# Designed miniproteins, single chains, part 70

Each design is a single chain, and the fold is of that chain. pLDDT is the mean over its residues in the fold that is shown.

## One batch from the design tools (miniprotein)

Design m2429
Fold by ESMFold2-Fast:
Structure m2429 (fold): chain A 100 residues (1-100)
Amino acid sequence: SSDDPLMKAMEVAALTRDPEKALAEVIRILNDSGMYKTAVRLFEDALDQGVKPGVESYTEYIRALLKLGEYDKALQVYQQMKDDGIKPNDETLKLVEEAK
């Protein structure tokens, strides 16, 4: 799909009171559908819009990057989330182990 990922994020956010949960849910759905490039773009467009991602959104972004073979970028994103004070969960740690 070549639909506007920012518009998708906005639509999902309108159905929930928590934009962070909406972002994580949409990226997970895109990953489950094999739409890894769209998942990456949606996350990056959300950052440009000023959304601060939570641990679940970062985890799904890292998953999409790994599926695309972007191992170095996935590790950089993992470091960025720690530097931003976001604590990795067990799922994040498992994905990062696979990137090594």
Scores: mean pLDDT 79

Design m2430
Fold by ESMFold2-Fast:
Structure m2430 (fold): chain A 72 residues (1-72)
Amino acid sequence: ELSRLISRTVGLEIRLIGLLLDGSPRVPDEARALIETAEEAIRLAETLPDEAESKKLIESLNRLIERVKELV
């Protein structure tokens, strides 16, 4: 499930980049979808037994969310 959420987050990021390059009015909506998916991935990562790996993943996802929040 976590790997599927990460894959979905990456897919949404690629789509969002395309929309940004096209100047699409859909950017804020797609940005919100990415943030929601990344937040769900963070919640699942927090349940993992490997604290070092989960912390690194959570930090990466939080950095992505902060960058994308500027588009909403």
Scores: mean pLDDT 80

Design m2431
Fold by ESMFold2-Fast:
Structure m2431 (fold): chain A 98 residues (1-98)
Amino acid sequence: AAPPVIRAIVEVEAETEELKKEFTEWVFQLADELGISLVREIGEKGVFELYDATKERLEEFIEKVQEKAKEMGLKIKSVSIGEVSQEVKELPKEYLKL
């Protein structure tokens, strides 16, 4: 069986398309710097889904995202974090290839 993973979803709203692009680029850079296993933008701009084996790393990511959003004038609409209880069937294909 695959080890349990933690999933986080962060939704942000920006006043301008330019701010949203800049924030998105920063989010992907931060995820890489923190060693997050997978980060993706889902469907709509400003909705980010993240997967990692460590809750602490995702919590650090969320804290930094909230700080940066406040500094850039973006609104955090929602944040969720939780363990993926049903293993492989709940994971995106990109995570399974890691």
Scores: mean pLDDT 73

Design m2432
Fold by ESMFold2-Fast:
Structure m2432 (fold): chain A 55 residues (1-55)
Amino acid sequence: ADITPQKILAAMKSLKLDPKNPADVNRFLSSMMPELNQGQRERLAQELQVLAELE
């Protein structure tokens, strides 16, 4: 199944990473999903930040 921003947010919280911290988001995406291109990582980081702010 496709990786959704909600699943990534849940995974980050499970690892005690802060989805509002861009350094934690970039570290998570680079380590766990190296297959994503730069544009996909940037879009996903923005979606994660918006979801974390709406919580």
Scores: mean pLDDT 74

Design m2433
Fold by ESMFold2-Fast:
Structure m2433 (fold): chain A 70 residues (1-70)
Amino acid sequence: SMDDVMSRVHLLVLMADDYLLQSYNSTDPEKSKKLRDLAIEYYEKALELVKKYRPDMVSDVEQRIELLKK
């Protein structure tokens, strides 16, 4: 159902936000980079679902990912 898809998108975004927060709180540059890469991966997973089911949300998710890549 659409509710199941949106629950999955919400979970993926929450996981990405958590990894990003952990990245910012890490004093180890190597660990910080790995956590940031994980955050990007989870946002990209959410983006794939949003592209198929919620095209109205695509722009916001893409902008967030691009801001984090470099």
Scores: mean pLDDT 84

Design m2434
Fold by ESMFold2-Fast:
Order: sequence, then structure tokens, then C-alpha cells
Structure m2434 (fold): chain A 74 residues (1-74)
Amino acid sequence: GAEAARAAAEEAAKASGGVLDADGAARAAALAMERGGGSHEAVGRGVAAARDAGGGGSASAETMGAALAAGGAG
């Protein structure tokens, strides 16, 4: 669920120094939501939410985690 998605996104962002560009954030969010048991459409919505929350250019681990939790991977 959202817990697993958030944890995976946080680890991915931490590995990249705590900040991801738009592409990195979107990919990490998609992988995290997929592992969290989200559907393909839920993954897409999570990616869009993460990008929107991050301002379209970049997103921090906190921003991405919040977007994934709000987007709901379950």
C-alpha cells in the first residue's frame, strides 16, 4: 500500500542525494506505487501527483512521499 510506496520513494530519493529531477521522481513514484500494489492507472496518477506537487521540474523525497501517500497505492 501507500506505506511501501512511500518507503521505496524515500529510499530512491535518498540514494540520489535527497532530490530527484522530474524524470527521476516520476520513475521512482511509478516503481514505488507498483510495488505498493497499485494498478497501472494508479501508478500513472501517482506519477502525475508527484510531478504536480514537485512543481513540474523537480521533487524532493518529502514532496514525492506526500504525493504517493495522497494518491493512494491501495
Scores: mean pLDDT 52

Design m2435
Fold by ESMFold2-Fast:
Structure m2435 (fold): chain A 70 residues (1-70)
Amino acid sequence: MSAEEAARAAEEFARHAAERESDPTYPVLAEVGATLRDIGDKIDEGLKAYKETGDREAMREILEKPLEAG
């Protein structure tokens, strides 16, 4: 990837971003994406606990526990 290709891609992205900024649904879709990532992280943590203990209850306990962001 050349600097010129990167600059052109950035220009194209900025043009699309301007359209997205005027869309009131964009923040909602971003929030949904963040929630899906959080769920994925919990699943990964649950699988790690299961691999370490071999106990499905340990995995379920982690999946049922909400992330307490203080």
Scores: mean pLDDT 65

Design m2436
Fold by ESMFold2-Fast:
Structure m2436 (fold): chain A 67 residues (1-67)
Amino acid sequence: SREELRKTVEEIGKKMQVSPEMVEAFIRSAEEAGLTAAQVESLTDSQLSRAFLHIPSPEELRAMVRG
């Protein structure tokens, strides 16, 4: 669900000490991409770190979780 996705990204952002603004931007892109919380959890720490430095487009996020 969207609520589960939002909570998952917020928790990851807190652990990685990412700004709330970047967390919100990532959530918006992930929602547009149709990602699930489980798909976000499947991303590596390196993928998440890069994504929070430069928020991927919905298409880029879909490609990332597909492998």
Scores: mean pLDDT 84

Design m2437
Fold by ESMFold2-Fast:
Structure m2437 (fold): chain A 73 residues (1-73)
Amino acid sequence: MLEKGLELIRRGEELIAEATGWRKEAVLNGLAGQPPKLLKGQKYPLALQVADEMEQRGRKLIAEGEALIKAAE
């Protein structure tokens, strides 16, 4: 249970980091004067929606992992 909880937290943190990277790229493109038509190979608005979903999923995985670690105590 502890190892599984730690793995879920790690995966959740990776998803949040990836989503943050997508948003940082969007901000940098905005500072360049225009958002790209595509971001990470997806339509710009869809790419931001995917980033939001990744962050939400990441936070859920972290919460599940923390619950498993607490249950294993």
Scores: mean pLDDT 75

Design m2438
Fold by ESMFold2-Fast:
Structure m2438 (fold): chain A 84 residues (1-84)
Amino acid sequence: MEEEYNKEIEKARKDLEEVKKTGSPEDARIATLEYMIKVAEARLKLLQEKAEKAPPEVRDFYNKQIERLKKAIENLKKEAEKLK
């Protein structure tokens, strides 16, 4: 699961770099925020799946990461909304 996640993130990063090279500065800025949101949402899903399967002690660790990531996603979405 982590290997598949890392491959997806690597592909998204390369797509972003292509936009930065060929697109406008505004397109690059929007693409960067969309990339960050996509990465954070994918990581949130992975952490939620791991938390469900984890023993109680490890589950608490994942729950803390989930809460932090949810706040980060909210902040990124608000930043992206300001560019619309």
Scores: mean pLDDT 77

Design m2439
Fold by ESMFold2-Fast:
Structure m2439 (fold): chain A 68 residues (1-68)
Amino acid sequence: SVLDLLDELLAQTTNPILKRMLEKARELVEAGAPAEVVLNILDAASQMATPEQQALLDQVKAEVEARA
């Protein structure tokens, strides 16, 4: 699920700014926010992600987009 993927990303994340962005994305997904709002935060997070985190983040974005 999107939440499981976000939890995996959060577990790997040590950057406090990126962690805050991912936590906010998780809150928005749980609250049923529109996909566009979630994707905007995930796009911002992508700019700070490591290559390993980027692969998982792209998977999260694809799942969010598929549910839009």
Scores: mean pLDDT 82

Design m2440
Fold by ESMFold2-Fast:
Structure m2440 (fold): chain A 75 residues (1-75)
Amino acid sequence: MPSKEERIREQMELGALRTSMAAVLTASKESGVIDEELLEKLLERMRKFAEESKDPEVREEALRDIEYFEEKIKE
């Protein structure tokens, strides 16, 4: 088990990466580089890839990240 401090640091770093990715996806949609249908297809493919992960914890984390991106794109 990681220390409390290490766990907090890791989650903060992951949070920053999620926010950065969501910002890039939102900017791409607003710029018209990627239409809404292509974004939905991309997220669906990412979801299938995550579901194929053999590690349950990695799978759950990846699916949560995809859900986060999907919600941010819809805002």
Scores: mean pLDDT 69

Design m2441
Fold by ESMFold2-Fast:
Structure m2441 (fold): chain A 73 residues (1-73)
Amino acid sequence: MEKLEKIKKEAEKAAIDAANRSLQAGLTPEQAFLVAVQEAAKKARELGKDLPETEVNRIIVSAARAAQAAVDA
């Protein structure tokens, strides 16, 4: 439980940071979102190697929602 929540927060943070960096670099919201999702997926897979793929995918979906919120702000 604790480890899963930590991985989720790390992936969401990576997504938000990537989205904001991309927007500051002049990328479109769509491009920033794609970069953010890719960074979140990479982070979730690195930290969640011991997790079932279904849980890793749920973390990626949560991070994608966080990225979308950041780009829409």
Scores: mean pLDDT 81

Design m2442
Fold by ESMFold2-Fast:
Structure m2442 (fold): chain A 115 residues (1-115)
Amino acid sequence: MTLDEELLEVYNAEGIKTFIGVTPEIYELVKNGEKEKLIEKIVELAREQGETPELIERLEEILKDATPEELAAAIHMLRAGYSAKDVILHLLRVKGASLEELQEELRKLEELENK
């Protein structure tokens, strides 16, 4: 099951189209628009990585506005060792957030990481 990966076209943190390898399970969830199940997998991964409850709550808010492809990219990022903060900033950047908006969000996320 882990040898047969599907390729999804996603935007990276620089706004460039790229491909990520996903399991057949994640690929089917994306193609069927199963956003709720994708969000559940992301929240569980963030929790397993030891993210604070406050940061997980903010992550979940951002994930609700994401596309299934963006949610698959978030799963890929967390599995690659990126933080919930990195995922939030990536999703906002893909949505067209300005550098100023990203800097303000980063400040807020740092407050959530510290208590």
Scores: mean pLDDT 75

Design m2443
Fold by ESMFold2-Fast:
Structure m2443 (fold): chain A 58 residues (1-58)
Amino acid sequence: SMEEALAKVTTLAEALGLPLDPARLRRAAEAYVASLEAAKNPFDPLLSLRELGRLLTE
């Protein structure tokens, strides 16, 4: 589940054409996965887009 979420986040970032290096992308994706685990919420594509963008642009 966590691995699948990480893969989905990575695919989403690629689809969005986010211009970040692999290490930063990985850290942002791991932070996103951790937030989902902590909140115990189902995958939300809209929330994921917003949070992934925020984590990757900061």
Scores: mean pLDDT 63

Design m2444
Fold by ESMFold2-Fast:
Structure m2444 (fold): chain A 73 residues (1-73)
Amino acid sequence: SLEELAEEIRERIISEVNPPEEYLPQIEELSRKLAEIEVAHENGITEEQEKEFAESLKEFIPFIKELRELKAA
């Protein structure tokens, strides 16, 4: 689910990486998006919102890949 994907990104990528200072603004932006997904899910996310959030998360895929590489290093 979208909530499970958001949780995996937060718990297994963001929380486990020790990023350089220059990554912090993008991490904050991604974290804000993940928080929006959690709030929407808690308040009864609509099919339309789920689709929009999924598309928004896809835009972060290149950055998420960079964070995974930082964690793996």
Scores: mean pLDDT 74

Design m2445
Fold by ESMFold2-Fast:
Structure m2445 (fold): chain A 57 residues (1-57)
Amino acid sequence: SQAETAFKAFDTDGDGKLRPEWIPFLVKELRLDLDEAEQEQLQDPAFFIEQYEKAMA
């Protein structure tokens, strides 16, 4: 899906984890309504994909 492709693009190290410094940027750019704990979960691919697809709807 486009969400998986986007995650891989932001995973610059290819380690399967989103870099913590990208979290605030993604929250603002995708206009995500996430609390602090949910923002930490955004490092996980499954949670990122769910939120990305929701934002693109």
Scores: mean pLDDT 73

Design m2446
Fold by ESMFold2-Fast:
Structure m2446 (fold): chain A 63 residues (1-63)
Amino acid sequence: DKEAAKKKLEEALEFLKNLPANTAVPQAVVDEFRAAVLAYVEAYYDEMPEEDKKLYEEALAQE
């Protein structure tokens, strides 16, 4: 799970890096990146400080 979440985040970042200069990021890519960040946070949840866990959950929930 941790490796899968990290790989998903890396794939999203690689896609963004390969976009042509001055290209607006498609909403679908933004949504996928956000999902990858959420999965990464979930995978590393036990290793994060309790304050950081709550902060990330609240920030992502408001989106």
Scores: mean pLDDT 65

Design m2447
Fold by ESMFold2-Fast:
Structure m2447 (fold): chain A 68 residues (1-68)
Amino acid sequence: ALTDEQAILHLQRLTDYIIESEKDRLSEEQIEEIRKIRDEVIAKIRAGEISPEEGMDEFLKRVEEIIK
């Protein structure tokens, strides 16, 4: 199982990798929205509102809607 700290670090790294891999087709507005999603999911994990695994799933689902 992921700890909150491990999930937060994974979300930060994954966000950087997604932005870097998609930067040639993403607008600045889309990049800002992806970062906002990261921050919101991290806040929910820290508050204990969602599990680390649920947070990862929410992040990926919401980011897929932006890059689709």
Scores: mean pLDDT 84

Design m2448
Fold by ESMFold2-Fast:
Structure m2448 (fold): chain A 94 residues (1-94)
Amino acid sequence: EREERIRRIVEEAEELIENDAPAYLVSEKVYELVRLGAEEAAREIDERWLARFEEAARARAAAGEKLPLSEEELEEMRRRLRELQEEYERLLKE
């Protein structure tokens, strides 16, 4: 009975993690597992949630890796875009 309850909570927690549910909902499931004395199951869920959160954080960091572009680098990029546009227009005329 306790084992069945633990299994259900673990399944619910895994579904929440897969669906990118808010952290507080996952934390609530972990808390329920701890209350039932299922420390190992609680740790496994916590590890899975943390791993997925780290992946999401790394993805955001990768997107923001070039965030501190200098004003000079931004202007250089704009100039390059203008040159490409002019070349494209030249090709369209031919």
Scores: mean pLDDT 67

Design m2449
Fold by ESMFold2-Fast:
Structure m2449 (fold): chain A 71 residues (1-71)
Amino acid sequence: GKQGLVEEVLYTGPVTVVKLRVDGKLYEVSVIGVRLRKGDKVTILELDDTGNFLMEVNGQVVPGHIIKELS
């Protein structure tokens, strides 16, 4: 899987929205089922062509979605 880094947490609630750096690019993403913090390292396990993905973080596998590319 691809390595990612949480650079900023934008908000938390029913979903968490973060800025995630993957392969040198910065993305705004939403994730469900886990609280992410600045500095968290994630592994992208799967990514489809619609922007839906699975990631592993802190021993959990969670679904996420790319909202937009920032860089």
Scores: mean pLDDT 81

Design m2450
Fold by ESMFold2-Fast:
Structure m2450 (fold): chain A 73 residues (1-73)
Amino acid sequence: MEKELLEEFVKKLQEAISKNDYDKAFDILIEYLKKMGREELAEKLQAYRKGEATIDADEFQKLLDEIFSYLKK
């Protein structure tokens, strides 16, 4: 169920951020997006994670806003 997946996602993401492990936070986001069927967003994050693309803070925040917008609706 989506709510259960969201709770696990938030818990894992918070743990990664609290440890300043942003690489793990990216991996958690990618896995969650794949489970939710948002393959295009997952592929974008994978490219940034692998260093195949660069993302600035503003673009990353826009990506997070898009993900959270999807999770709420």
Scores: mean pLDDT 69

Design m2451
Fold by ESMFold2-Fast:
Structure m2451 (fold): chain A 75 residues (1-75)
Amino acid sequence: AMDAEARALGHDDATIASERAGLLVKKLANALIKGDEETAQKYLDELRSLVGEEKAEEYFAKAQQAVKDLEEIAK
């Protein structure tokens, strides 16, 4: 079992990570809309480091879908 003190600290880190992940997803989507691939890659790398690869891939897919949906509405 995990140490209760370490778990409490981990919970705070998880809360901060969730807030940062939300902001990074918004920034990633904006970078993709602008075609700024370098900035998008930086945000994706930060997201992977923060929430792990699996969650980062989910967020990236949603950001790409949002960009496509916006482009279709604009046409």
Scores: mean pLDDT 70

Design m2452
Fold by ESMFold2-Fast:
Structure m2452 (fold): chain A 108 residues (1-108)
Amino acid sequence: SEMEKKFEEALKKLFDEDPEVRYQALDEVIRIIENAESREKELEYMNKLLDTLIEIAYKDPELARQLLTRFELKYRPKYPFTAENIPQELIKKYLKLKIEIDYLLSQK
């Protein structure tokens, strides 16, 4: 769909060298997730964001921490992110991302 294309383009911009481009792209990603046409689509978009953030973490763990923190501050789900209504695999991916960021930052 057109929205899926906008989402994929926004994810790519998270790798941009310009901090303003990255933060505007993250805000767009968050808006798309919050306005997803279904819960299934919201979770699919969130899963893709987490995959992108782990890729960023391997290149720049400080940036990944900043992006994840901004996401946690700005994302307003209908349900809490760690609630029982979120698939366990998505929760595991989120926790693995946090652990990996902490590990990579400890190697500096």
Scores: mean pLDDT 83

Design m2453
Fold by ESMFold2-Fast:
Structure m2453 (fold): chain A 109 residues (1-109)
Amino acid sequence: AVAEVRRLAEEAIALVKAGDTAGAVAAVRRLGELGIEAIRAGDVEAAEAAIDGLYDVGRTAAEHGQLEVAETALKQLRELLKHIPPEQKDLLLKAIGRILDLIGLLIEL
């Protein structure tokens, strides 16, 4: 699943840069779904890739003034956080860190 997650994040970033807001939102939602699936499957590498991918898309969207895409990425990160087991502390801290980083970027807009 790691390769699929990374490919989808790259596609979402390309859609943001192209100004395709609807396509980027759809890709971000699919990234969130893949992240939750990875967490449920115990695929830590794919879950980390989804968290990083959602942050990268959200950051790129914020930099390009695409608030709807950035807000969707933040929403997906918060949904992923709910599904992370408490014993996966490093993954929890990573998700929390990315949520805080993205909130910081959105406040600057």
Scores: mean pLDDT 88

Design m2454
Fold by ESMFold2-Fast:
Structure m2454 (fold): chain A 97 residues (1-97)
Amino acid sequence: SAAREWAEKLVEEMEKLDEEEVYELMEKERDKILSTLPPEVQEKLAEIEAKLSPEEQEKLRLQVSAAVLAMLLGEGPDPETLIEQLEKLYADIKAAK
């Protein structure tokens, strides 16, 4: 699929970068990554984001982007598992205060 081809190119680009540059690239591309989510995951993410501050939303988006990218490559979690990961990330973000 076009989404998988895009994700494969993004991963290839990330392999040429250091860890800090990878984070910057993921942050830049996060909106595109998140737009590839299944509808049920998008709905759960929107529900969780409504309960988070803007700073906490940025942390959630960066952390979930890696799992979504893995899913697009066929190496990541299924939608149900990703929803469970989102709920865990929400709890972890709230606990970090």
Scores: mean pLDDT 73

Design m2455
Fold by ESMFold2-Fast:
Formats: structure tokens, C-alpha cells, sequence
Structure m2455 (fold): chain A 62 residues (1-62)
């Protein structure tokens, strides 16, 4: 499932030292579960880059 692929992507990002991507994955899952907007404590451009990298990993794992 997309949730399981996202959780696997978060674990992979952490293993690779990509804390920005792991944080993006956690923010995405929280947004999906709550219906609220994605909230990240970084500038929008860095948040977008992390979310795009997360999406790439999720697609690779599907």
C-alpha cells in the first residue's frame, strides 16, 4: 500500500542519513491521516525538495 511504501521510504531515508526526507515522509503521513496540510519546520523550497525525493523513493518501492 502507499502507507507501507511511505513507511519503508522513511526507514530507508533514515538509514541513509536523509533526515530531511524522513521528516517529509512523517509530515506526509500525518497530513494524510488527519486531512490537515503538510507542516514542515523548514523553508518551502527545502520542504519541496525533500517531498520530491520521498516521492521518488516511494515510487521505486511500489
Amino acid sequence: SMREATLAAIERARAEGREDVAAAGEAFLKSDETGERIVMPVPSARALAALLELGRIVEELR
Scores: mean pLDDT 75

Design m2456
Fold by ESMFold2-Fast:
Structure m2456 (fold): chain A 64 residues (1-64)
Amino acid sequence: MKMVVTDPLTGEELELEDPFSEEDIERMVEHILALNPDWPRTEEMIEKLRGMIRTMLETYKSLS
C-alpha cells in the first residue's frame, strides 16, 4: 500500500513506497530538518528523527 503524508509547509502530498525503505526515512528526516533550521544537525538528533519516523510509518501500516 502506498503511504501518503501531507507536507505541512507546502501542503503537497508525499507518496512513499510500500514497503517503505530506509531511503524514504532519510528523505523525511532531511525534510523535517529543512523545516527546522534552528535544530542542531547532530547525529543524535538525526537518529532520534529516524526512530520517530520509522515508528510513525509502522503505525500507519498497522492501522491499514
Scores: mean pLDDT 68

Design m2457
Fold by ESMFold2-Fast:
Structure m2457 (fold): chain A 100 residues (1-100)
Amino acid sequence: MAEERRLIEEAVRNLVETMKLLAKKKNVELEEEEVRERAEAIVREGVELGLSPRELKILAEVYLLLAKLNLTMSYVAEKYEKDKKSLEEILEELKELEKK
């Protein structure tokens, strides 16, 4: 009983963190209470679909990891675009020198 409650609370907490991270990326301000209510609704729906508390915790951990990876990938993509522009500038400069 206590273990199942702990797993459900951990699932809710991880979903709340996931939604907060994704909202920050989109510059959207979310109210703490609304985020918690949505997380609790998702967990409740999972229980109604027959998912165990342990499965819900694992799924929430996976979602949080994916959100963190999405933020990291966005950072890498932005850095790649900057590096690509620098390389394109160098290549254009080299082409200009070759024509002379």
Scores: mean pLDDT 75

Design m2458
Fold by ESMFold2-Fast:
Structure m2458 (fold): chain A 80 residues (1-80)
Amino acid sequence: SSAIEELKEKAKELLEELEKKVEGADDQTIANLARETSERLEELAKEAIKKGADEKEVKEIVQEAHNRILSIYIKALEKK
C-alpha cells in the first residue's frame, strides 16, 4: 500500500539523518539521538496504521528500522 511505501521512505530518511547527526557527537548525544529517532519512528508507524496500513507489516518495518538504529548507535560509539 502507499501508506507502507510512505512509512519505508520516512523511516529511511530518519535513519539517514541519524547517521549524519551522530558524526562527532558525544556518547550522551548519540544516545539521545537514537532515542529521539526511535520515538519518531513509532509516531510514523501510528500514522501509517491510521492511514490503513496493515499492522503486521508496519511492525516488521519498525523492527527492521529499530535494528538499523541499534547498528548506527553501536558504530558511532566504536568510532571513538
Scores: mean pLDDT 86

Design m2459
Fold by ESMFold2-Fast:
Structure m2459 (fold): chain A 84 residues (1-84)
Amino acid sequence: SGAEESIRRLKKKVEESYEPFKLIPISKEEAIEKAKKILEEFRNLRARLDALAAAQGVSSQSIVWDYLDEGIKIAEEAIEAAKK
């Protein structure tokens, strides 16, 4: 369905958003800025998916929630580590 395809694309976008922190060596300042931007994007996506879940339930939403929570955690930890 269209909802399942949208969730699949969102999952891929969330996963790809981590790549700069995992695969590319970046400066401390750049890491903080990217982590802040990713954190804001993940929080916004989470809120939009919460609204979608309230309107229409789809089984794959639980997995997307897990990926968003992991992304938020990674971004928060990256910001905290980079500040030290």
Scores: mean pLDDT 64

Design m2460
Fold by ESMFold2-Fast:
Structure m2460 (fold): chain A 66 residues (1-66)
Amino acid sequence: MVEKEKQELIERGDALAEQARALRETDPFEAEVLLSLLAMLASTASRVPEHKEAAEYIRRKIDELR
């Protein structure tokens, strides 16, 4: 179901975002790498119409961490 797949994408995005946030003070370079991976995930998800909302959610998370 689209709902379940959307939730899984959001959960993966949240996990990566929290990891990037935690690493900001101890490893800023690795945090930036994780933010780049999040951006790629959001771009890939945006190519699937059913995942557009999840992609926008992940992009907003990236903006919050910048």
Scores: mean pLDDT 78

Design m2461
Fold by ESMFold2-Fast:
Structure m2461 (fold): chain A 70 residues (1-70)
Amino acid sequence: MDELRARIDKLVEEAEKSTNPEEIKKLIAEIGRLYDELVAQGEDPSEAARRYAAAVLIAVGSLIEKELKK
């Protein structure tokens, strides 16, 4: 479980640093898959969903900020 959480954190960091929308999309999909795996291993589904939503906001937030600065 903790190994999956560390892997999710790494993917979120990669998505936050990326400026490629297709790369971010793929990273978000992989993060979602890992949260599904956490739920399968006993994580609370609502807690996992909340954390996934936060990860998505972090991942796309950098793109939104860059668009707003145009």
Scores: mean pLDDT 76

Design m2462
Fold by ESMFold2-Fast:
Order: structure tokens, then sequence, then C-alpha cells
Structure m2462 (fold): chain A 67 residues (1-67)
């Protein structure tokens, strides 16, 4: 159903946002330890999460706006 689809998209966005927070915390620790390689890896992970979240939000907006 439409309601089920919206709920699923919202839940996926919430899960990705929580993962982003965890990665951001790891990034802060890596910066404190001056671990340049880990910092670059985690920055790439955040970029990928941001892209995924943005895409899902766009889909959610399209679904909601067509109502």
Amino acid sequence: SYSSLISSLEEQIRLLERERERVRDQLRRARENNDVDTVRKLEREISFLDSSISSLRDILDIVRNKL
C-alpha cells in the first residue's frame, strides 16, 4: 500500500541517518588520533551515505507530492 511504502522509505532513511551518526563519531575519533587514511575512508563512507539518503528523500518527496 501507499502508506506501507512511505513507512518503509522513512524507516530506511532513519536507519541510514543513524549509520551516518555512527560513522561521523568514528571520523571524529580518527581525526583526534591523526589517522589520515581512516579519515579519508570514513569521509568517503559519509559521502556515500549522504548520496543514498538524498536519493531516498527524493523518492519519498515524489511519492508524497503525487498524492
Scores: mean pLDDT 87

Design m2463
Fold by ESMFold2-Fast:
Structure m2463 (fold): chain A 64 residues (1-64)
Amino acid sequence: DTLSKINKIVNESIDDVENGKITLDQAEKNVATKLSKIPGVTPKMISAAQEHVRVTVEDIKRRK
């Protein structure tokens, strides 16, 4: 379903930032680009996904 696809993209982007493969800014851009290709995804959903990536990465960084 659409939510499963969104969650996969978000989780992969978070993992890529945590593993040093991409920056947080690149992850947010990648999430927006990938989600925009999924039918039924709204701009609000893209913004929420980008915010979730940012908050999660910043929270992990704060714990290190």
Scores: mean pLDDT 81

Design m2464
Fold by ESMFold2-Fast:
Structure m2464 (fold): chain A 68 residues (1-68)
Amino acid sequence: GLATAAKGAQEGLKAGGLGGLRAAGYHSSVEAERAGDTEAARLFREAALAPTEEQARKYLQQGLERVG
């Protein structure tokens, strides 16, 4: 659900690294979609597909701001 999506995104942002941020974005997008928040799911999916760490962090943070 949204709490699981938020926690995963927070942990991903804390750990860092492009691969870790992308993985956090993917898992948080699945959890947000299951909770019915399609916009949060979209933002987390953008993080999962981001070409750079900066872009991945940006989208993870936007997803978090939406669910918090």
Scores: mean pLDDT 88

